# Designs tried in a protein design run: designed miniproteins, single chains, continued (4). Part 30

Each design is a single chain, and the fold is of that chain. pLDDT is the mean over its residues in the fold that is shown.

## One batch from the design tools (miniprotein)

Design m13017
Fold by ESMFold2-Fast:
Structure m13017 (fold): chain A 82 residues (1-82)
Amino acid sequence: MEMDRERARELLENARRDLELGRELLEEGKRTGDAVKYAAGGVLISGAGTSAWIAKRLAEKAGDEELVKEAEEILKEAGAKK
């Protein structure tokens, strides 16, 4: 239980960071026409979604409802279009 909760937290921290960085790169790529930054942003956002999905499963196994909610918010943000 504790190990699953710790792993879930670590994955969510990484997912949140990658989501924020990915959005910054995506927006900058759109503004400057930089296809590399745009693509890198998309990859980071997709990776954040995957990490959040795994974290949600671990949080569910640990019975940590707050971590489940946090993972769901990150998943929603990773899937957001604008």
Scores: mean pLDDT 80

Design m13018
Fold by ESMFold2-Fast:
Structure m13018 (fold): chain A 90 residues (1-90)
Amino acid sequence: SEKEKKIIEIVEKMAEEFKEFLKKHADKETYEKVSKKIEEIVEELKKTKDFEAAIKRLREIADSLEDEKVKEGLLEGIEILEDSINKILS
């Protein structure tokens, strides 16, 4: 559907912004590990169209991080993403 296409585009854009944030604020190991997981979530979303599962997985990744500032930054971004998706679905 057109709504699904818009959501995927927003998720892809936010995934790129999350990777930029991680590159700037996280250590190299965290950046490489988390960026790979984010890409896997985006690929899965394109196949399943399960937006709730994608948000849940992104939140689980953020919650697994030991660096509180990096974790808080990602959680804030995920909240903005979830709000954007909900506005499209309304």
Scores: mean pLDDT 86

Design m13019
Fold by ESMFold2-Fast:
Structure m13019 (fold): chain A 111 residues (1-111)
Amino acid sequence: IEPLIEAVEAVYRLAQAILDSLENPSEELRQAVLDLGVALGLLRIIKALKMPVEYAREPLENVVEAAGVLLSLPEISEEDREALRERLAELAEVLRENGLDDLAEKVESLL
């Protein structure tokens, strides 16, 4: 689960940096960053409680949904959008390595 947490954290940190760079971020951007942060928090709790990786599925599904929202937002520059795609490609690889092939395919469909 640690590699999944690290990959999600990389996406979250980039999304937060994009949010911090904008003077008037949209409510959709704020919500997507919040959803990523909540999912990351849940993944950390799952790890701390030594729960099976299956419990990570719902938080990871929420990460994929939030990533889709981020990539659709017109306020995000093409440079930042490309950086997000790079982090998401790493997330897809880690998802596949952890047997979450269906979620990896969903992430890859956003690229």
Scores: mean pLDDT 86

Design m13020
Fold by ESMFold2-Fast:
Structure m13020 (fold): chain A 68 residues (1-68)
Amino acid sequence: AMEEERKKILEETKKILDNAVERGILTPEQAERAKKEIEELAEKIDDPVLLSNRAIGVILRAIGDALD
């Protein structure tokens, strides 16, 4: 149950980052850095809700940095 929820979160965040690259919001390098950070968070965080919230934070920070 918890592992399936975490897997879904990782899949959804990957899709968001891939879409951001397709739209020109992120470079491929920025998206790969965000993916790596989310994967590192997944190794440290067992709670899917906390993982989801932290992953959203990573995505928002990556987009914010790209717009600067």
Scores: mean pLDDT 80

Design m13021
Fold by ESMFold2-Fast:
Structure m13021 (fold): chain A 74 residues (1-74)
Amino acid sequence: SWEEVYLRLVVAELRRAGIEPTAAEVERLRQALAAVTDPSRVADVLRPVIEEIAARHGVPVERVLPAPGQPPLP
């Protein structure tokens, strides 16, 4: 599923930032992903969870997540 692929990508980015997520943190991310009804909003749903994990491990969230982009205006 796209949720499993996204979870794997998030865990990989956490590891690249120097964070080894706990099993509980991985399950928290999985639960947050399962609550996403619109995949285009996945970043908004996961951002607070990733921020909590990064803060818990003493890593700036900007090392894990890119800055939110501005949508193009027509």
Scores: mean pLDDT 75

Design m13022
Fold by ESMFold2-Fast:
Structure m13022 (fold): chain A 56 residues (1-56)
Amino acid sequence: MIEELKKRGKEGAEELARLILTSPDGALQNEAARALVELYGRDEAAKLITKAASEL
């Protein structure tokens, strides 16, 4: 799942951010957060997560 989302560009990044906020699986949340930071950096990852939270 996470590896597929990493390949999907913007759509994958948005889905990773939603997964961090909505997944009941803490391990999956941690992997999604790590992937987002690795691809976009800490500042951009934080912005994506904040945007996803505001859309929920």
Scores: mean pLDDT 78

Design m13023
Fold by ESMFold2-Fast:
Structure m13023 (fold): chain A 65 residues (1-65)
Amino acid sequence: SMELYQKMTDLLNEAGKLREEAETQVEKLRQSGDVDMAEKLKNEAEKKLNQLYGEAGELLTKILE
């Protein structure tokens, strides 16, 4: 359905924004020598990205039924 497709697109757009913002902040932390915070932020962002991609994948499966 168009509603499921829109929800999937919204999740992918959210993931794209999160990835870009996290990459920028991780790089800033690495440049400042705060490598521990950079690694924690990277891991938290990866966890959230995996959740968003997982939700998008579930919606894709329902669309393709």
Scores: mean pLDDT 86

Design m13024
Fold by ESMFold2-Fast:
Structure m13024 (fold): chain A 63 residues (1-63)
Amino acid sequence: GKGEEAAESARRTALRIAEEVAKRSGGGEASVEAVAHEDYAEVTSTAGEGVARERVPVDQAPP
């Protein structure tokens, strides 16, 4: 469904961002978890010591 597609798209985008952040922080692990909700996806990304949480509405998820 749209929620699952939004979660996958958001996860993929967040992973790229997390990898860039890890690179700038002197290296480290980059990891992303995405959870699909009814009308948005919740994405948690970790890069080194950094943790970012993003809420992506299904209408704003990148293709």
Scores: mean pLDDT 68

Design m13025
Fold by ESMFold2-Fast:
Structure m13025 (fold): chain A 66 residues (1-66)
Amino acid sequence: MVVVIKKEDIVSIDKKNNTATIDLSVGKSKGLKVGDLVALELDKTYGGVVISIDEEKNTMTVKIDP
């Protein structure tokens, strides 16, 4: 099952590297692992893959696939 990440869960978007930083403290994204597929609900739905998790900052980085 693909996890859907909403705009409100997004901390920042890096357009240069085509990545999004997601807030794990919201709980909905908690339990995701590096390599998991996600859907990003922005202006339209983008596919993405989790590339890193930062447990100190409670964030994860997703590589956006347009």
Scores: mean pLDDT 74

Design m13026
Fold by ESMFold2-Fast:
Structure m13026 (fold): chain A 70 residues (1-70)
Amino acid sequence: SLSAEEQEKIEAEARASLTPLMREMMDAAVKALEAAVKLVIEKKTGENVAELEAKLEELVAREAEIEASL
């Protein structure tokens, strides 16, 4: 069993790591979405790709905004 002192230390460490963890999770989510958009672009042979490229650019800009808000 964890002592109250050890629990407090673990909680403080968890809180200290929360912002970096949130940033990591957001970065991973944006990268996954970017990869998915690129796959859709590759599959849409003969379709208007410019719209999908514009959407990808928007997602990259949105990542920067989210990172700045953390």
Scores: mean pLDDT 70

Design m13027
Fold by ESMFold2-Fast:
Structure m13027 (fold): chain A 88 residues (1-88)
Amino acid sequence: SREEILEEMKKLAKEAIKEMKELLSKAPPSIKKQLTIKLIAASLRLIGMILDAERLVKEGGSVEELEKILKEVKEYIKKVIEEMKKLL
């Protein structure tokens, strides 16, 4: 359902932020600022994508459009975490 896809997005975002915080906690002091900026930027973008998905659910948007946003969320999370790991 649309609600299930939205809940999956929220869960993925929460798990991604937890992983990003873990990477930040293990970072040497010299790169903590750079990783913190990436974490903040990623958090804001994930919030924006979730808000778009919530709007689609409320407006009776299609499952296909929600699946598209879910795919974009998954790809974005993968990209950001990979970029953060490369800085370590």
Scores: mean pLDDT 88

Design m13028
Fold by ESMFold2-Fast:
Structure m13028 (fold): chain A 119 residues (1-119)
Amino acid sequence: SRLAALLAQMRPFSELPAGARVLVVGDFTDLNGLKVLKNELDLLGATAVAAVAPSSLSEEQLKLARENLAKLGLPPLYDESALPALLREVDALLVTNPVENVAEIELALAAGVPVYVRT
């Protein structure tokens, strides 16, 4: 499948290098899941510098995502249209749900940006 071919090109989240500046892609609507992600990034020594949510999210979900990111002191949520520019500014893309973020994964790989997946 398309997803299986992409998974073969991705690296596990645990291999994210210390000092990496990371673009995180996910829905960010689960505050507890986001707290765990923040803690795991801190433990790896990586810095989230931007966040992008998939275009499939509703305006209500996007509002909740922005509120959750702000509450945890995480980076601002950018529109998906900003993704090509953001990929030039980061060391890695971190994907929290590869099934919902196939287009973002493909764009990062095409740009030569390594993709890490959180299971």
Scores: mean pLDDT 84

Design m13029
Fold by ESMFold2-Fast:
Structure m13029 (fold): chain A 100 residues (1-100)
Amino acid sequence: SEKRKELEKAKTIEELYELFLEVLKEYLDTLSDEEKRLLLELLGMDQETIDKLIKEEDEEALELFAKKLIERVKEYSLPDKSEEEILRDIILGLIDSLEL
């Protein structure tokens, strides 16, 4: 997997975040507009931001989605799990789900 190799090479939180945005975009591209809307609504995103992400592939809207997803995963993660470990786990799960 090319994306798995990129994950293994990532050394900083910034590199992990960039890879996360790329993999998250690939994940969204597998969903219908209706499925995207439902997912984004469940994460508590507003309708204006959802419309920008679905219709325009807006980068700021994608970054907000990424932030909301990380916040939701943190709520269900172990208290001692680092932000890097959480982010690596999310990215790996998306890579495996997408067969990237």
Scores: mean pLDDT 80

Design m13030
Fold by ESMFold2-Fast:
Structure m13030 (fold): chain A 58 residues (1-58)
Amino acid sequence: SSAHEVAAGLLSRDYGISLETARYVVENAAKLSPEEIAKILGVSKSKAARIRAGLSKL
């Protein structure tokens, strides 16, 4: 969806990751643990859990 593309663009810009990596995180948010997302984005586990919850609403 267009919302997934927008989310991927924002993650790429905010966390300095490639668009391919950002798209992977968006598409697989429900399957990835907060710890895995934290490692990919370079953020705290708490921040990753909030991002995961937001992506799950798309």
Scores: mean pLDDT 86

Design m13031
Fold by ESMFold2-Fast:
Structure m13031 (fold): chain A 101 residues (1-101)
Amino acid sequence: GLEDVKAQAKKYIEEHKNSTDPRDYSFLAAAYAALGKTDKAKEYLRKALDAGVVTGGDIETIYNAAYLTGNFKVAIELLKLVLEHDPDNEVAKKYLEELTK
């Protein structure tokens, strides 16, 4: 359920908050997004984008983490951040369009 998703997000953050591995940054962004922690979600998404490791699957994971927990404004802000870095990102464009209809 929703509380289990939030509990898993909190556990992931506790275990990985000091990580310098770029592979962890997208999942940290998703975990913070699930908890509605916009500034921290943006911080880790920027780190992942700057490292060039963000995949379409990562964008979908971040979107789903925010969407399924009702953090729609967080999802919008993170998708906009992806598009600021990569304006041609079709995955981010698709999900942003669905949220802004």
Scores: mean pLDDT 86

Design m13032
Fold by ESMFold2-Fast:
Structure m13032 (fold): chain A 86 residues (1-86)
Amino acid sequence: EKEKAWEAIKEGTGEMQRLIEETLRVAEEKGDEEARRRLYEAAAEADKRLLEMIERVKEGKATAEEVRKVMEEAIERLRRVLEEAR
């Protein structure tokens, strides 16, 4: 179970990084300061939730399913920021 939870964290982290990089590129290319601000706020919230989930996984208190749900919510928020920046 703990191994599957770590796999979920790794997969989610990769997708979050990809979305952050793409959103930053789009926002900078358009000179959209509001999109950059929204990205920063969404990324900071995602990072906070990720750190909380990492701590719970270390303590054996989080299931892979719980990790996936938290990561999916963070990814969805980042995806919305990207779509709004486009």
Scores: mean pLDDT 81

Design m13033
Fold by ESMFold2-Fast:
Structure m13033 (fold): chain A 102 residues (1-102)
Amino acid sequence: MREQLERDVTVSLLRMASSVSRISAEVSKKKGDDKLADLALEASRYFDEAARAVAEGDLKKMLEYQSKAYEKLAEYEELQGNLDLAKRYAERSKKLRKLAEE
């Protein structure tokens, strides 16, 4: 079955996103940007929760947590002045939330 391989790939990608967000949080904290650090840490935690949901076969919960992670990343990028990236993350968050509610 290809389902297990697809889940393993998705878990790895979500854990990679979590790690990148955690690195962003540490960099922001070192620069004294506590609000940016908190947003990146929350995004990291939501990506970790999404990865656990995938591993448990809970696709709806994965979509919900991934939506929350992108919402935090949208706010993070908006505060940095990366408005185009913030908009793309916000749109992705909204799409994932809608899919989770189906």
Scores: mean pLDDT 86

Design m13034
Fold by ESMFold2-Fast:
Structure m13034 (fold): chain A 79 residues (1-79)
Amino acid sequence: MLKTTKVDSEETIKAAAEAFKEGKSPEEISKIASLAAIRAQRENPGSVGIAPTPEQIAKTKSVEELEELIKKIAEDSLS
């Protein structure tokens, strides 16, 4: 896999991280992240409009792991 461009997931990461810190459920974090990703893509076509599933979020144990998950999903969305 080639990494030639940084994917912009900052808005999605920020929204998900804030929800995680507030103790939201994986389902709520996924919903919040998805809405942030869709909004970011609408405002900036260079942003990735994809967010992690509740099951993927439930496997994360820290904000850092959640941020890495979101970045990985963004990378996987690039063909």
Scores: mean pLDDT 72

Design m13035
Fold by ESMFold2-Fast:
Structure m13035 (fold): chain A 89 residues (1-89)
Amino acid sequence: AAAPLPPAEVEAHRARLRAAEAALRAEFEARLAADPEGVRAEVEAFAAAYRERLAKEDSVDLYVDAVVEFLGLDEETAAVLRALARQEE
């Protein structure tokens, strides 16, 4: 059923997402320090693609899709992230 997740489950998933985000940030900071121009080129290319999609898609779905692609999340985790984003607003 297309029902929102229970609050306890939502909080558990948020904790896991926060941990994944922290790990990704650390990796990004290390890459930025080692190759700032390469990281900048990647970000600029991503931003260009993101701007084109932003004009055509719901901002919540676009945000979730960007996070899924950037973090390399599996489809099951992506479904949870979409449920969390939609459940809040």
Scores: mean pLDDT 64

Design m13036
Fold by ESMFold2-Fast:
Structure m13036 (fold): chain A 85 residues (1-85)
Amino acid sequence: GRERIREAIEKVREAGKKEGVEKLGENAARLGERALRAIEEGDLLSAEIEIGMLGIIRGVAKLLGKPELAKAIEELIEALRAAMA
């Protein structure tokens, strides 16, 4: 649950830094943190919105040729979805 999501958020930060897009990685990590908080508060609508925004940033990462960041965001989305199930 929470530990898996926190590890996924840190991997997003590390991938962004490694691929030279630290600010994009930080923005994605903050969306993940907001989604986790929304899930913990039972606000599933806000969680869905934050996950949707993560999907958009994943698309941007792919367009910029940042495959490690895109993969890390995908893994974060999967961890968040698992916590909502």
Scores: mean pLDDT 89

Design m13037
Fold by ESMFold2-Fast:
Structure m13037 (fold): chain A 120 residues (1-120)
Amino acid sequence: MTPEEKARELLNEAQIALEKGDYDKAVKLFEEAIRLAEEAGNRDLVAQAYSLLAIAYMKKGDYEKAVEAYERALELTPPDSERAAHFYRLMAEAYKKLGDEEKAETYRKQADEVEKRIKS
């Protein structure tokens, strides 16, 4: 089994843990999947794993760690894409949960700018 195949299996196990509410197990499995996806050189899989890790942190209430994970996913995502706009909106939600309304507004505007460039 390749590192990429192992990463995909771990992502599936992590999503099952996430659905069961075992957020600590999900986080650990997503972190291992990220390591294997990086070893495989699959940038899209690394971005996907970071976005799912961020969702696990959001569900745990670890909003600062969720932002860090979304930032890592965004770095691996094409800048003028629907996915990048989506990550900016999720980061805005996380900052709103942290009480940082200025950063939440900044990321909402970034999402709007990306969407405007794609759809114009």
Scores: mean pLDDT 87

Design m13038
Fold by ESMFold2-Fast:
Structure m13038 (fold): chain A 71 residues (1-71)
Amino acid sequence: SLAEQIERMREIAEGLARKAKEAGREEEFIRKLREAAELARRMLPSLSPEERELAEAAARLAEELARELEE
């Protein structure tokens, strides 16, 4: 399901965020998360309804994680 895909993405993203923080690469990781979110949103008009829903959720997750890492 879409919810399961989003949950899996969240787990992976959180794991990567932890490793980035330990490596002192938070700024680079935050930048890449924001870039990925922007690209996903720009692609929305070219996607199917199901793909759009997943891409929208992924973009929001990336934006939320970037905000958390900024503290």
Scores: mean pLDDT 82

Design m13039
Fold by ESMFold2-Fast:
Structure m13039 (fold): chain A 92 residues (1-92)
Amino acid sequence: MEKKLKEVLEKLKQKYMTVDGLSPEEAEKKAQEKLQRMLKIAKQLGIDVSKLSVEELLKLVESTEIAVEIAEKLIEIGKQFDEELARRKALQ
């Protein structure tokens, strides 16, 4: 398992360096953060990550990133809606 996680981490680091243009240090930090987040969510959902291939683990990290981005956008929309409601109440 540890060997698979190291391979996933290295591939994520390379992706963030080549696609996002991050430095090696920033790419490693981002890769570690994303991998740990995915592992935590997988454990909460009862997914046995030890049975997954390196390719499947990479896809699971990408799916988790997309889900987090959608959640962050929904939170931002909610904040904008709350601000508009507060503005309307201030006018009354």
Scores: mean pLDDT 77

Design m13040
Fold by ESMFold2-Fast:
Structure m13040 (fold): chain A 91 residues (1-91)
Amino acid sequence: SELEKRAKILEKEVEEALRDFEKDPNNVASIAALASTLLELARIYAELGDIEKAQRYVDLLEEVVKKTKNPLAKKIVQEALDEARRILAEA
């Protein structure tokens, strides 16, 4: 399906974004992109009925929030986490 193809592209982007986050955990733009990609993956897998994978991306958002020290970046990730949790609760 188109959603499965989209998820595969985003999973590759997430691997790169997580490496960037490990190298520079204070880059607001990179962290915002990572949060957006993780939220989209949680959404796609919830729509596909793959609740275990959707939960994994929610868990990754929780880890990114914990590791993020920049207040603006932390707020952006927290907002993505809150939305991902809302999506999963309605799945």
Scores: mean pLDDT 88

Design m13041
Fold by ESMFold2-Fast:
Structure m13041 (fold): chain A 81 residues (1-81)
Amino acid sequence: MTERDRKTVETLKEVSKEHIPKVKKLLEEELKKAEEGDREALIRALFTAGVLAMLGGLAEDDELVEEALALERELEAKLKE
């Protein structure tokens, strides 16, 4: 692995870590609206959970990836009701 490759991986991990709290906040807001009966918010929450799983993977946060994928499955099931 070159120094450039190592720096690129580290940059992606840092950017992902920075954005995870922002995406989590957005997801919480979307989930609250979905609980209130907003179907569009439920669809947005599903996509946001998918983004969170991707960012968790880039940040090497296995717990966050598992949590986000579990939530994505739950939200997909609710959309297919």
Scores: mean pLDDT 81

Design m13042
Fold by ESMFold2-Fast:
Structure m13042 (fold): chain A 68 residues (1-68)
Amino acid sequence: SGVSAAVGAVLHVIGMEGEVKVTLSSGEVLEIDAKDGEEVNKAGKAILASLGGTVTIEGEGEKIVFET
């Protein structure tokens, strides 16, 4: 389900360190600090609100796309 993919994206961010870029299907880009729980929570809410599209997570030179 889209919720499972969105949870996967959030868990991926939690496993990262430093600045992480989250791109929503709307084209909105969120730059967050993965060690900051408040920033991670805001990004998680935005990811869950974007169900039915794609979420791209970039950090540490890696890029992963989740279909939600």
Scores: mean pLDDT 79

Design m13043
Fold by ESMFold2-Fast:
Structure m13043 (fold): chain A 87 residues (1-87)
Amino acid sequence: SMEEQRAVLEETARRAREELSPRAAELVEGFLRWMERNEEKLTAEDMRAAAEMFEALFRSRGVPEEEIERLREIFEEAARRLEELER
């Protein structure tokens, strides 16, 4: 359901705020809010595509690889949870 998908987005935003730098968390959280407003259904593929986009952006701006790895883990967990909702 959209409510269950929204719960995944909220948890993903919470993890970003706790595990990423403030600027990185703000960008991720803004994107997740945009997805919630504009997508009728969220998929694991959407989350993995978002992870690749943010990895490229963060590397281009000198974000440490350790933080990029945390970002990857956060989005992969979101993707797994969305896959479970599709069953």
Scores: mean pLDDT 81

Design m13044
Fold by ESMFold2-Fast:
Structure m13044 (fold): chain A 58 residues (1-58)
Amino acid sequence: SEKERLLELAKQLEETAREFKDIAELNKDNPGAKASAERFAQSAEKGAELSYKAAEEL
């Protein structure tokens, strides 16, 4: 179902956000790389939140 697909997407995006947060921590001595990884993590977290909300409306 579309609801199940959105929940799967949300979980994948949460995992992606976690991975980018780990990358940001590994790059704490490289401000540019850290900032980019943090931005990607934030985008993935927002995507997960929106996917969960969309699934709840189905």
Scores: mean pLDDT 88

Design m13045
Fold by ESMFold2-Fast:
Structure m13045 (fold): chain A 78 residues (1-78)
Amino acid sequence: PSEEEINEGIREIAAGVLRVESEQYKKKGDEDLSKKLQAGADAIRRGDADEVLALADELKDVDPGASSLLRRVADLIR
């Protein structure tokens, strides 16, 4: 596959992971965190590296794992 196809696949996987985590937080009653993770997945899909990085910074103290994933994906988008 092309480099573009590989990068697209990585973004789709990362967005999927965040959406799964969003659903888990929603089931736990954490609507705010669920919505933030959904926003991150949507930003990844749009290829908006600036929004992905901004959300990573917002989540760094609340969900360090999601923050780290968002930061890594933003580097791939740029």
Scores: mean pLDDT 78

Design m13046
Fold by ESMFold2-Fast:
Structure m13046 (fold): chain A 71 residues (1-71)
Amino acid sequence: MEIDEREISISMAMMQLSILAKYGGEPVSLSALAERTGLSQSTVSRLAEEFAERGLLVVDRRARTVSAAPK
């Protein structure tokens, strides 16, 4: 399944803004993010990991959730 570079960039930004603005410190499931962005769960998981590496998100691999970085 192929994803356009522009769509990836937009989806990453939407995911980041959604987590930071709506959930604050609460975990969001990868399936909920996939539904919101229109991407597959595997793609959302990959993007979330990249954002976590940059310190923007926290990824719980066991629960398959993401949340905003702690204060």
Scores: mean pLDDT 65

Design m13047
Fold by ESMFold2-Fast:
Structure m13047 (fold): chain A 95 residues (1-95)
Amino acid sequence: LDLRLAEMRELAREGRVDELKELIRKQIRKLLDALASISEEEREQIIDLVLNQDLDGLKKLIDKWVEDGKMSPSDGETLLATAKLFHKLLEEAKK
């Protein structure tokens, strides 16, 4: 998965919050499609948690999906790490 990090960092630096959110939405959707263990409703729930910067809510949902066997622990760690990166970019864009 190409996260297009250079483009995201430029959008964050320029304060282009709406464009950054659109790019984040696309990248999370691609990541979740690659994981192939999640329904469309669950994908939208993750995207909303990431875009709203609710990292605690995201971690709780990931932990539950790992416990339920819907996601591997390593995939959950990858998703959470990616969301933390996007959180930092959104914080920079909102300054």
Scores: mean pLDDT 80

Design m13048
Fold by ESMFold2-Fast:
Structure m13048 (fold): chain A 62 residues (1-62)
Amino acid sequence: MSPLKEQVVEMLRFFGAPEEVIERVEEALENEDEETLKEVAMTVLGLSEKDAERFAKKVLNA
């Protein structure tokens, strides 16, 4: 996993994401699943749909 992807996982753990959600995010990062990353950003980080879409795109393109 890239350093940025590892930082995203660590950030989600810091904000109290359950281990089940962390596992889903790791799979989404490996499979470049933008929809799953967007959903997690909205539900765990409380981002708007537009901000969650930007988050997912930045993480997958880094």
Scores: mean pLDDT 78

Design m13049
Fold by ESMFold2-Fast:
Structure m13049 (fold): chain A 100 residues (1-100)
Amino acid sequence: MEEVLEEAVRVMRAMGAGTAVGKAAEAGAPAEEIGRLLREAGVEEEDVERVVEAIEAGDYLKASIIAMGGLIVLTREEGGWERVEALTERLRALAEEAAA
């Protein structure tokens, strides 16, 4: 039971970060800048490329979903939680900056 709750918390954190990706893109943040932040957080290159491609196509929901997939994998790694949290804060700042 505790393992199921821990997985649910990981999923919720990844969803928060993935949602922040979509919001930053929708606010007008450059796809390459979002991709850079994902790479710095440790998201797999293949997932980063798919996120950037989805943003460039204007499919922000798809970009969010792809990012969530890569981020849930990252949350299972040592230090991954801290990296996902830092990424979410950076994406929120980027969205605010792009909207200004």
Scores: mean pLDDT 83

Design m13050
Fold by ESMFold2-Fast:
Structure m13050 (fold): chain A 66 residues (1-66)
Amino acid sequence: MTPREQALQQVILARRALEEGDEEKALAYFRKADELDPARRLGRGLARSLLAEGVVSPALEQASTL
């Protein structure tokens, strides 16, 4: 897979972790997405989208600033 595809996969895993109520695990996946996508466009974009939907947690706030 391309690094972009791997970053997207990490973002999907992060969203699943959020649905499971595991925000700490979700933050770890967002961080991995940022490592795979140096521009941090995908991980940051999704973190901001989740915050805009009112899904607010300390982990998501940190992800939006990464």
Scores: mean pLDDT 64

Design m13051
Fold by ESMFold2-Fast:
Structure m13051 (fold): chain A 73 residues (1-73)
Amino acid sequence: MSDKEIAEKEARENVDALTEEIREMIRNNGDKELIEEQIELLEIAAEKLEEIFPEVAEYIRAKVEELKKLVAE
């Protein structure tokens, strides 16, 4: 695999891990402010990765939408 392919795979795995942590916080009625901050950090990460790893940025945005549906009414 190229360095880019390895980086994209690792980025996706990190996004999956963080998404599951946020989902667990939502499930346990965790701190809403902290949950919102974590989702915002994912959105910022997607914006920063858009030009370098657009597929990873799109993947992050999909996860953010899933998390927002769990939090937002």
Scores: mean pLDDT 79

